# Designed miniproteins, single chains, continued (5), part 39

Each design is a single chain, and the fold is of that chain. pLDDT is the mean over its residues in the fold that is shown.

## One batch from the design tools (miniprotein)

Design m17330
Fold by ESMFold2-Fast:
Structure m17330 (fold): chain A 94 residues (1-94)
Amino acid sequence: MYKITIEIEGELPAAVREALEEFAERLRRAMAENGRLSPAEAQAIVEELAARFPDLPEEVRTLLALVAYEVGKHGRLDGSVVLDGATIKVTVEE
């Protein structure tokens, strides 16, 4: 079962935190059901989240797209972004 961890240092708006938690859960479910994600499946998850959270900062949207792409291509990721004084770290491992 894939382990998806999102670590936040500092304060983020509640909507950003909720979007990140929903993203992690959707990735986890898709990977658990299919054993792995294709880049197309990962992109679909990002597009669905963008539709539900249209006011997400561009930096967060870019992070989600990169995470989805890397996970779909390689099945793993260790990456981080700094947004408004907070650090978001995303780790995906099998």
Scores: mean pLDDT 72

Design m17331
Fold by ESMFold2-Fast:
Structure m17331 (fold): chain A 94 residues (1-94)
Amino acid sequence: SVRRLVRTVAGVLAGAAREFAEVDPETAALLASHARDLERLYREEASREEVLAKLQEIRADLEAAAKRTTDPAVRAALEGLVAWLDEQIAALEA
């Protein structure tokens, strides 16, 4: 279900934002912003195509954030999230 996937991704990003809030506030703010955008798409019953485009945008932003962060734990977590988002994108395209 596209709606279930959107809710799951939004929850994961919101959780990561809380974890990084004190260590990397800039990355935390980026994650929280994307979580809010996904919650909006969920409420608006956005199409699969709109959700796919947003997940691709999030993936690109998190990949860039992983390269910018100076914290190795945040970097490892962001790299894990990118890999996980690749799986969610593939599932949505199936």
Scores: mean pLDDT 89

Design m17332
Fold by ESMFold2-Fast:
Structure m17332 (fold): chain A 66 residues (1-66)
Amino acid sequence: TLAGLRRYFPAPLAEILFAELDRDGDGRITRAEYEAFLASTQLPSSNRLSPELLARLERAAETEVV
């Protein structure tokens, strides 16, 4: 959930990440949505994520993904 992501990230960043992950707009992050995000992430900037931010995103996904 968005509230769950806010526990791991500052509010502005949590809202951006939630919008990217919650593709069907149901207010939940499913395993399928998370995997789709990772698979469709062909952004050149994805290689620019710091190891800390990437690890935090993975941990948030493990707790917030159903």
Scores: mean pLDDT 64

Design m17333
Fold by ESMFold2-Fast:
Structure m17333 (fold): chain A 87 residues (1-87)
Amino acid sequence: MSPAERIEELAEEVGEEYAARLRRERPDLDLTVEIEVTPDSVTVTFRVYEDGRLVAEATVVIPLSAPLEEAREQIDEAARRAVEAAL
């Protein structure tokens, strides 16, 4: 698996964890994950919607050279910020 595919999988896993938490606490809110791959980085954007309206957004850029643990921490922080901004 390429570094980009690993980061994409990680972003999707983090997104699902936060989406599950959000469904329990605020079932009126939806979390989506957008992933854009470039030659040297992966851009991950978390968006929170209320009735189809964008209420919060957070973006993080992960270099393909980043250690997976650091990438996970940065992605988790971005997801947390989007969710906290929506609450």
Scores: mean pLDDT 85

Design m17334
Fold by ESMFold2-Fast:
Structure m17334 (fold): chain A 88 residues (1-88)
Amino acid sequence: MKEEAKEVIERVRELIAQGEAAAAAGDYAEAIRLYEEALRLIDDFFDKLRNVWKTGGLGSPEEKELEELKRRAEANLAEARAKAAAAA
């Protein structure tokens, strides 16, 4: 569980960074894809925590980090979607 949480955090950080780079390059379609993938990984992890391990809500530092990354990815996704719509 701790190792899975750290792997998810690392991958989510990578996806958000790649999405931010894509958005900076004006590739909002790629940025959207990367942010959606990051959010999917976070949701999959919390689903496992609640339904497979049934230990969710422990308030671990890793859970808090993923909640913060989720908010960042959601904000970045909303901005990228707005930019993509304006460019279409």
Scores: mean pLDDT 79

Design m17335
Fold by ESMFold2-Fast:
Structure m17335 (fold): chain A 72 residues (1-72)
Amino acid sequence: MSDKRLQENGYISQAAKYIVQGNFQQAQQLTNQMNGQQGLQQAQQAAKSIQSGKPAGVEASRRIADELRRLE
């Protein structure tokens, strides 16, 4: 497989971490280097998985959903 796939997977993981932390703007900047909107959605899904184990996960999930509605 090409290098771009490994790099995109790295960006999704990193963006998901930013989303979990509430840094949606930073996540957006990373996903813009992938497939823009599609990359953002993938990062959001990954963030939800991570949040299942975090005490503040519910707040982060709400923030992500709210901000995505505004962007879409």
Scores: mean pLDDT 60

Design m17336
Fold by ESMFold2-Fast:
Structure m17336 (fold): chain A 72 residues (1-72)
Amino acid sequence: SAAEAAASILGGALRGAEEAGALSKEQADNVAKGLRESGATEAADALEAAMEAGGGRISPETLRKLLEAAKP
């Protein structure tokens, strides 16, 4: 499902952000593309909004919130 795909993709993004300290714009753009291709358009839109609000980077804390919203 789109929700399962979103949870998997965002989980991977969260691991990357935890290792690097944040998710970069380039990484966020790639994640958003994967979310849209999986039909998780709302999750992709939320991720892009978080990137803009974060000045071109997304914190692990913000990614955890997005992931929790995507999980059943």
Scores: mean pLDDT 81

Design m17337
Fold by ESMFold2-Fast:
Structure m17337 (fold): chain A 63 residues (1-63)
Amino acid sequence: HMSDQELSERFARVIRRAEALGDEELVEEAKQIMRDYAEGKITKEEAQRRVDELERRVDALAA
């Protein structure tokens, strides 16, 4: 189970890794999910699910 601070750190890491890989679409997608969570448009559980998916996609691109 994850704190809000840890969730924010995970999104920040995904964005940095996606930027390093040149995947601008993934960067924008991650930023949009963070905005939606900050604005209360999605739940914390949904945000966690989305960051898990983004991490898997970044890992696949980096491999």
Scores: mean pLDDT 83

Design m17338
Fold by ESMFold2-Fast:
Structure m17338 (fold): chain A 77 residues (1-77)
Amino acid sequence: SRREVLDALVRHIEALTGNPELAKAIREALEKAYAEGKSFDEIMEEVLKILDKYGVPDELKEEITRVLRAARRQLEA
């Protein structure tokens, strides 16, 4: 289910960044964007803005975006 995928993604992002507030912000952004019917590209733009706001290094941004892209099918359906 989308909830299980989001729970796994949030835990993974928290583990990668050591930042539970960042992980929560990404979860809330994903839940809102999917509820609003936003495209995956729009969702990724919002995620990147959050990562920039929290000062996430480029290497971690690449890893987080890779994880999100890999989970795309489960998040959308």
Scores: mean pLDDT 80

Design m17339
Fold by ESMFold2-Fast:
Structure m17339 (fold): chain A 92 residues (1-92)
Amino acid sequence: SMLEEQIRVAREHLRAARERFEEFLRRHPNADPSVVARIQRLLDEAERYLREAERLYREGAPEKEIMELIIRAEVSISMAEMMLYILEKEAK
């Protein structure tokens, strides 16, 4: 039950990060394309980790393996958010 909750929370965190990134791109069409691509890769990586965590959870895999994937997803999301914050500062 706790694992299902953690996956759900991480999914919401990813969704919110994607919404912020898309809104940023709409407002700043001339943003640095190399940094934009890096943020996109981090968000895509988080999606992959969460999909794998969800699959392992359904298969009854060990809690430790599932939790490691959730943590990796959250780290990728946090890095994407940090890079987006820096881009916002540079755009001002």
Scores: mean pLDDT 89

Design m17340
Fold by ESMFold2-Fast:
Structure m17340 (fold): chain A 89 residues (1-89)
Amino acid sequence: MDVLLKLVEEGTREAPAEELAELMLKLDELSKKGGPSEEGQKLLEEIRENTSSVRNFMEALVLYAEKKGMSEEELEELRRAAEEIIAEV
């Protein structure tokens, strides 16, 4: 949970979950092309700046996984975990 708390602490605004999911997809695509680059670091900074709520981050993570083609079983597990995390904070 430390990573999520740190992201929320460093966030300057609450971006829409769909916007955050798109940033996560771009970061994933860059990672496939050779790992973290200056472009990847900028995307990470954008995610951090736009993550001021655990709820919107978890919603974005679920959308990201769905867009990545994660199995329905894995998505259901992730949604359950997300709801538990949101309830804990």
Scores: mean pLDDT 68

Design m17341
Fold by ESMFold2-Fast:
Structure m17341 (fold): chain A 91 residues (1-91)
Amino acid sequence: KEELLKKLEEKVEELKELYEEILKLAKELPEEKVLKAIGEVLRMIGDLIEAEQLLEKAKKSDDEEEIKKMLEELDKLIKRAEEIIEELKKL
């Protein structure tokens, strides 16, 4: 259980680092492209809240299979963050 929780904590930190990159990219966009970035930034804020909630739920769970499913959900959030970064770089 402790090893799975450590992996979840590491994934949440990775997602936070990706969020900082998204914010930096969004701030550097011309005004004409800011509206396209706003939706992606709001989506990322929601995904960060979900990731923190998954981590807190995992800390309270005694089911390792449930924690593994939460880790898979967090991997999907990380993939979405990477896709947002690629979309912002194309703007």
Scores: mean pLDDT 79

Design m17342
Fold by ESMFold2-Fast:
Structure m17342 (fold): chain A 64 residues (1-64)
Amino acid sequence: PPSDEAIEKANQAALEAGLMGEEEVKLLEELRRAIANKEPREKIQKLLEEYWELLEKRQEEREA
């Protein structure tokens, strides 16, 4: 069965492959840099939340 890490990577790959606009790319780049630099979890969570919010909005627009 996939680990939490594998699930996160799969989500990342799916997002890169399909549903990303310019703002999503910017947030993903910031997120990856924050993770690589071992930044505080609060900053990482903030970036993740903004990213998910954009994805939700985009998905809703596609389904309307």
Scores: mean pLDDT 68

Design m17343
Fold by ESMFold2-Fast:
Structure m17343 (fold): chain A 69 residues (1-69)
Amino acid sequence: GPVSDREIGTALALLVKGIALVDVKNGVSKEEALEFVRRQVQRLVDEGLITPEEGERIIKEAEEEFKKL
C-alpha cells in the first residue's frame, strides 16, 4: 500500500530517537543526545512530515527513556 508523508515522518522521528539512545549507551551525554533529538524532530515538524504534537511526544519519550539509563 502507499506510504504517507506522515508515516515516513513518524518512522524518521523514531529512527532519530533510536540513534540518540544508542549514542547515550555508547557514552554521548544525555544533554547532547536530547538536543540532537529536539533539532531533528523540529526539522520534521517544519517540513510537515509530523505534527507538533507528535514531535512533542517523541521528545517526551526520549527524555523518559534517557532517565532510565
Scores: mean pLDDT 83

Design m17344
Fold by ESMFold2-Fast:
Structure m17344 (fold): chain A 84 residues (1-84)
Amino acid sequence: GPLAQADGAAYGAGLGASRNVGPEGTAKHAREGAIQGARDSGGTPEVAENAAKGAIEFALKGVGTEGSRMNAAQGAADGAARGA
């Protein structure tokens, strides 16, 4: 459901932002975390894919600096909440 999508997106974005390994690594970790979080919350495969898409989008907005990690996580959480 929408809550599983939101939880997955926020978790994935947080993982991506915390690693700060550049765009490719950020996208990979955001996707993996979002899919895992959505599934752990009982989300369908479609919800997991939507969570991953949102997490990647918002995590990438924060790539490049230490200060960007919190901004990426906040942006992802906001985007996930809007998706719920």
Scores: mean pLDDT 60

Design m17345
Fold by ESMFold2-Fast:
Structure m17345 (fold): chain A 94 residues (1-94)
Amino acid sequence: MMSAAELARALAAVLPAEAARHGVEVRSVTITEETDTAATLAVEATYRGEPIRATVRIEVRDGRVRVDVEIEGASPEAARALLQALQAALARVL
């Protein structure tokens, strides 16, 4: 099984291209925590000029992967676009 750190690095690598397909421009992806069992990514992006900030937490425990996403300061449309991009990127990595 991939570690949380490996999953975070893979997600960071694929997210900008996947997000672009959903109209989201990723400005930065920063891995703020990476261990075998937990990783955190800070994502800064824009949707139609609107800034979006998201925190993505990945946990790997007992052979299960859990991903939690928190989005701040975004309209419902911008948040939805980023969530769709993240779901698509995760489907490519998992």
Scores: mean pLDDT 83

Design m17346
Fold by ESMFold2-Fast:
Structure m17346 (fold): chain A 92 residues (1-92)
Amino acid sequence: MEEELKERAEELGKQLEKETDPEKIKELEEEIARLAGELYSLHYPEEVARLGEEALLAEAAATGARRAGDEATAAEYEARARALVAEARALL
């Protein structure tokens, strides 16, 4: 299961590097974030894994907003991602 999740994440990462469509990039980033959350859940307490997944989804949302030219929304999602990462680290 862990090996399958890693292979899927690597494949999505390669697709992301080649993708130029903002909508597809957002979908790939969100899918990678969900896979990372599943990987975290195998090694970390549920709360830490959940916060990690939420942080990655917020980063994906920030990237999407920035591509759309919405710097204010991008900054809000970036701040959310940083807060979630800090909270997760405090639990470790």
Scores: mean pLDDT 77

Design m17347
Fold by ESMFold2-Fast:
Structure m17347 (fold): chain A 55 residues (1-55)
Amino acid sequence: EVDYLKGLAEAYKESAENYKKGAEWASPEIAVTLKKQAENDKKKADEYRKKAEEL
């Protein structure tokens, strides 16, 4: 269970990093959307990491 939550945190962290990289090469309009996705995935990564620490 802890390993599962850590795996989810890692996956969301990677997703956030990919969205950030995409935003660097995108148009300003698309970059706004990609940055928002990166922040959402970063938040989920932090939430799953915290849940793993609480177990």
Scores: mean pLDDT 80

Design m17348
Fold by ESMFold2-Fast:
Formats: structure tokens, sequence, C-alpha cells
Structure m17348 (fold): chain A 100 residues (1-100)
């Protein structure tokens, strides 16, 4: 689960930086092709929920919605998954450390 969530976030971050790169899209599809569809759906849902929460907190603390806020949200979510931290309080702590 956690490894699949990390893979999905890394793919979304790469595609966010290069949204029209068809080769990156093809590589992303190839990387997930071997993952069971049910596991991929559940991991995608959880990763998306964490990313949305991280972005909400970043925007709240920066008081602006910007490309930089989205990039910080990806970094925070990746770190949260790596450390197994999923509560709003834990994610807020990671955001506060990144915004120093």
Amino acid sequence: MLEVMRLILEQRRRLHENPHDEELQAEAEAEIASIPEELLREASRKAEELLELALKIVVELKKEESKEAVEIAFEVTYEAIKEGKFSEEEIRKIVEEKLK
C-alpha cells in the first residue's frame, strides 16, 4: 500500500511539472500496469486525500494558492507517506517545518 501511494505521488508530481509530456504519461502507465487494479484504486484514493489535506494546510498557512503551494503539498504528502504519518496534526507539523 504505502509503496504504491508513493509511486502514484511521484508520477503526479512529475506530470504536474510536465503536464504535456506524453512520454512521462506512458512511463507512468507502464509503472502501474503490474499493480492489481483494486490496490491501485485504493492507494490512489488515499494518496489524493492526503495531498488535498496537505494542500489545504499549505494554502491556510501561506494565505495564497500558488504553484509553489502545490509543490510544497506534494513534498509534504510524500514525506507523510514515507514516515507513515496520516493525521491532520502530523501533516500540519510537516507543513510548518517546510514553511520555515
Scores: mean pLDDT 75

Design m17349
Fold by ESMFold2-Fast:
Structure m17349 (fold): chain A 86 residues (1-86)
Amino acid sequence: DEVEKLKAKAREYAKKLAEKISKLSEEERKKIAEALRELAEELEKEGYTEIAELVRKAAEAIDAGNYEEAAEYLAKAAELGIELEA
């Protein structure tokens, strides 16, 4: 099941991402949040409004210091994207 494999990978990457983000410098976290906001803007322009909202919430969570929450939003965005293609 390709969809289930991709969802499992998304969840695995989310856990690793939360750990890595927590160990980054403030400058590096700011760059990641900025990149996520840019990604959300492009996704919204392409009509992926729900995915864009999740990515934007991830950026907000990083700015707030809630790295595990940010990773959860990114995992949900990835899973929704996988579901839309399946």
Scores: mean pLDDT 79

Design m17350
Fold by ESMFold2-Fast:
Structure m17350 (fold): chain A 74 residues (1-74)
Amino acid sequence: MTPLERAREIADKLTDPEAQKLVREAIEAYEAGDLDRAVEIITELVDKYPDDPLVQEAVRILAGEVLRRRAAAA
């Protein structure tokens, strides 16, 4: 299972439709190469859902993938 596959599984398990939408939009932004937009959405998820363990797991996965991609480009 890839990190992005896990993030998609988390999105499918989220009961809050706004949180689910934001996680999916962050995945789409990352896949499109729009890392700045992915970071904006990740920041919003951290701010709005600090106590949601599934959201925080998705945030850690997506933030890690963004960081890895930026490091590889440097």
Scores: mean pLDDT 84

Design m17351
Fold by ESMFold2-Fast:
Structure m17351 (fold): chain A 71 residues (1-71)
Amino acid sequence: SMSSEKEKKLKEAEERLREIRERVDALFPGNELARSGVDQIETEVRTLIEQGKLDEADHLIDGLEGTVRRL
């Protein structure tokens, strides 16, 4: 069901975003701008999942994860 798909995607997104936050905090300790950027993306991802736009949510996280991985 769509509800089950949303639940799975939300759990995956929360896990990936946690790892992204940990890396950002390690690379830019005390950098509020970097932290705010991740917070904004997390809010948008959560909104996309609520709207059932799971592919768009994945694409947004993939982009952020790729950017942070290259730092």
Scores: mean pLDDT 86

Design m17352
Fold by ESMFold2-Fast:
Structure m17352 (fold): chain A 61 residues (1-61)
Amino acid sequence: SKEEVIAKLREMLERGASAQDIIQWLSQNGLIGVVVSGQHEADLLAGRLSKEEFLEVLESL
């Protein structure tokens, strides 16, 4: 579920995961283009969204 994805990403952030680590996990689980748009992925990797802002965007979906 979306809630399980968000919980996993929060856990990763608490362990010091980078933006690249987050995107890699989402990609490995087939969640890019499903839970996360390509634009949000691009914005996170480019530093236009912080990791905290990225989670807020996912929570708003």
Scores: mean pLDDT 79

Design m17353
Fold by ESMFold2-Fast:
Structure m17353 (fold): chain A 62 residues (1-62)
Amino acid sequence: SMSLDLDTLLEVLESLPIPAEVALRNLIAKGYFSPEAQAIIEEGLARGLSVREIVERLRAAF
């Protein structure tokens, strides 16, 4: 599986014309994240963390 570059992911999410939460949920639905990565994203979104903070948590975990 091709790993997403987290710096590219952050840049794309910050530049999209849609809410980053919606974009992240769409990427999860399409299978771009492992179950562990999905759990980190869902927890971050539930806590109201920024996309940058969620990406940094993903970076620290993997």
Scores: mean pLDDT 76

Design m17354
Fold by ESMFold2-Fast:
Structure m17354 (fold): chain A 55 residues (1-55)
Amino acid sequence: VQAEIEAIRAELAAAEAEAEARWEAHPNKVALEVAMELRRIGAEIDIELLRRRAA
């Protein structure tokens, strides 16, 4: 079970890296920077929510 979750996370990370590479091919640095910041905020919210619901 744990190994499957780790595999899914690795696959998502690979897909995310590929999407970022595609965005870097376009001259739209502002959109990329905004997306990265939103992703960071979303991750922090998810971690906090999981922490509170797991407790």
Scores: mean pLDDT 69

Design m17355
Fold by ESMFold2-Fast:
Structure m17355 (fold): chain A 98 residues (1-98)
Amino acid sequence: MAAPTDEAVDQFADAAAREKGLDPSKMTEKERLKAAAEYFLEHGSPKVQELARKALEAIEKGDLDKAREYMRQALTHLAEDARAGKAGGKFEDLLKAL
């Protein structure tokens, strides 16, 4: 599988924000990445949740580049979970946006 791009991270973050009833066009990058990380923490597998916690810690520290790195790793594992039928319907709909 090709590694997820920064564009894929942004598309997922925007989709996750919309699923939470938020408007991503009115959010900062930090707020959008936080929404995506919280979505992974709520609905992800244990490995995706661990990466989401690391992303949230990086966001808190202001390290958005490191947060994006953890988000790309989380998306890779989410795609593996989806292929194994373990991602669930909410993630299937978000992955269609990527």
Scores: mean pLDDT 76

Design m17356
Fold by ESMFold2-Fast:
Structure m17356 (fold): chain A 91 residues (1-91)
Amino acid sequence: ELPKPTDLDIFNPGLWLTPLIVRYVRTGDERARNQILAFAYLVLGDDERAREYARRAGLSEEEQAIMKLMARSYRDTPYKGVIERLIEELE
């Protein structure tokens, strides 16, 4: 049985990004890389690049909408700096 998450735990970028980062680093999975970049650009407010990377990752419109809601929650958090570093390392 999984522990009950708080609202902060639900929006923790480590919870959502760590499995994708691990997958990309271990396997070179370009879909995982594209998902990370789509999320990262949404956090930075670059909706055009985010949409292109989401398309390359094969994300559905529903998955893109959920990702956009999550990304907006991180714009005013200390996680923004981590997201900017992810873009620098993956591009």
Scores: mean pLDDT 70

Design m17357
Fold by ESMFold2-Fast:
Structure m17357 (fold): chain A 54 residues (1-54)
Amino acid sequence: SMKEKEEKLRKEFQKKHLPKYLKSINLTDEDIEEFKKTPLPEAIREARRKLASS
């Protein structure tokens, strides 16, 4: 279904692109792994929160 294709693309983005960005801002591998498990909108919000607090 279209929802399955959209979800697959979203997860691929989180696994390929988001971790590279998070690693570049000195997040730990553990933090990056948690972000990969988090839904993309929530992962972005959490990353912004951590950046704002650092």
Scores: mean pLDDT 66

Design m17358
Fold by ESMFold2-Fast:
Structure m17358 (fold): chain A 76 residues (1-76)
Amino acid sequence: VSEELSEYLSKLPKEEQEKIMEIIKESIEEVNEKNPKAPYEEALKMFKEELVKRMKEEKFPEELIELIEKAIEESL
């Protein structure tokens, strides 16, 4: 996990942190349901796209979305 992302998340209210965790969980479930046999690398790419889409719909700050994208890309 990126240190920059961890620092950003630690400054958010608990309610916002819980909302982000819920969106992460829902994004993982969506990718797994639609693509249960996807290789790990492809699953991570699909997860990134789904998570970014959901976070934009929920009006999260662009800075947070960019930090999350970077953290996922570093995991590839």
Scores: mean pLDDT 77

Design m17359
Fold by ESMFold2-Fast:
Structure m17359 (fold): chain A 107 residues (1-107)
Amino acid sequence: MKAREYIERVREIWRELEERLRAARSPAEVYEAIGAAMGELAELRREAEREGLEVSFEVDFTGELTVTPEGVTRLRETIRGRVRVVDRETGEVAEGEFEVSVEAEEP
């Protein structure tokens, strides 16, 4: 796998996460979508490292979960990912930054 191919696959995972978050109807569905994406990213990193890529990756979560007096649960979340990958054999370097935001309510 080339460094740029790794970044492209990371972008695809973030695009799928954004689509799942747009379809999410509850905080539980939001967390399920995030968990699935994080799992896919972890597997992709392990594959890349087996092929000689050095991966540095950070994910920041910023959000709030509120329960109203009426018992409505409201989630607001922003997820930002930063990734840098180096191919030690070729010297290729690729970087990417990704962000997605979601709001969901459950009575």
Scores: mean pLDDT 83

Design m17360
Fold by ESMFold2-Fast:
Structure m17360 (fold): chain A 73 residues (1-73)
Amino acid sequence: PSAAAGTALRQKLADIRASAENQRAAMEAEVLETFATGTSKEWLDVAQKTLDEIQALAAEVARQEAEVASILG
């Protein structure tokens, strides 16, 4: 692997982390709004979907971190 490829991969991870953090904050705001104004069913549906999406984002970040370590190590 080239040093340039490693740098690009690290930048991609930083961008993914920043995007995931922003998306998590937006999803948490949606859950709070639904809890305040929606029904219990609506809140549970939004909360479950949000949890699944946050877990998927965390898994994707961890997977790409492991790939970067494998490529650069």
Scores: mean pLDDT 74

Design m17361
Fold by ESMFold2-Fast:
Structure m17361 (fold): chain A 120 residues (1-120)
Amino acid sequence: MDKAVKIILDNFGLKKEDFSSNEELIKYVVEEVEKLAKESDIDEIFEKFLEFLKQISKESEDKLLPVKILSEIVKRFGEKLSKETLERAKKFLEEIKKETKDEETLKLIEETLKYIDSLL
């Protein structure tokens, strides 16, 4: 099991057997962020979650999973996020881009950065 997956499962009190794929785990995490955002400041929730994704990225060689999660959150909530919060998300993606040579991760980072730039 990828270290990134384990950190996410442990943080949310989840078990690996509850999820058949990383896609299902990503969907669960994004839906939990959506629930929190309905009762709280979306920028504050996003910033706390961005710090969590930064920790995962530092602890794990797998950069794809945190980037996939951030991409889905930005696609769902980006229009509701402040310019400052979007610029922090952009900075995180640019930092990950320097730390990985994985083509799938790099492509997703570039696509997500273009989307963020369209909102700025």
Scores: mean pLDDT 78

Design m17362
Fold by ESMFold2-Fast:
Structure m17362 (fold): chain A 73 residues (1-73)
Amino acid sequence: SREEVEKLLEKTIEKAEELLEKAEELKESDPKEAQRLRIFAEASVGLALMLESIAGPASEELRKRLEEIEERV
């Protein structure tokens, strides 16, 4: 159960990272799509924070990655 939630947390963080990177790539060529991707990334960060609150403290690596993406949204 906890291991499954932690895996879901990791995948959610990965998705947020992918969305933010794609948004950065598109910010000048397609600003509307970049904004849409940033909104989805923000929602993914919210889900990740919720999953962490349920599972208990994340690993140091996942926590650092989560803090980095939280600052970017």
Scores: mean pLDDT 84

Design m17363
Fold by ESMFold2-Fast:
Structure m17363 (fold): chain A 94 residues (1-94)
Amino acid sequence: AKVVITGVTGVEAGAAGSVVVSADGKVLGTGPATVAADGTTVVGEAKGEIPDGAEVAVGFSATAADGNNVTAAGAGVAKDGVVTATATSNATSA
């Protein structure tokens, strides 16, 4: 499924990372992701069975240009093969 997360901070446009989609503490899908040209939207693809209409938790992780690890977490909904989510937590660690 396509994953779109808005509200990500601490990474540059084009940064590559991964997304995880989970519900009820169970991982439903994971896959590659890239920060879009706006520097705040992450677009990725989670591979796995994600039920249509499910309320999901999303996670994103990437390495920023300075070598720091960047993570984002948020919530969203799966519809028509697309998970649309907003990041509510952003963290950076060296």
Scores: mean pLDDT 81

Design m17364
Fold by ESMFold2-Fast:
Structure m17364 (fold): chain A 80 residues (1-80)
Amino acid sequence: MKVTYTSENGKKVEVEIKEEDTAIDILEEIKKKTGDPRLLSLIEVVKKLSEEQKEKLKEYILSNKELTEEELAEKIQSLL
């Protein structure tokens, strides 16, 4: 499955999500493709979430074909 991500610096990348990918795996791939330094901080926050919250984040990403950094940060904040 593919999701389009737009970083705060305006970079738009397409990320291929596999069934076995965790929320952290997805965020690491976005970080690798965008070079977005905000994603490093977001990944550290996600690592502190419960397994249930990480699963909810993955479902959110999969339900949004077009995802911005702001929307991602808002969702992560809502899970804290």
Scores: mean pLDDT 82

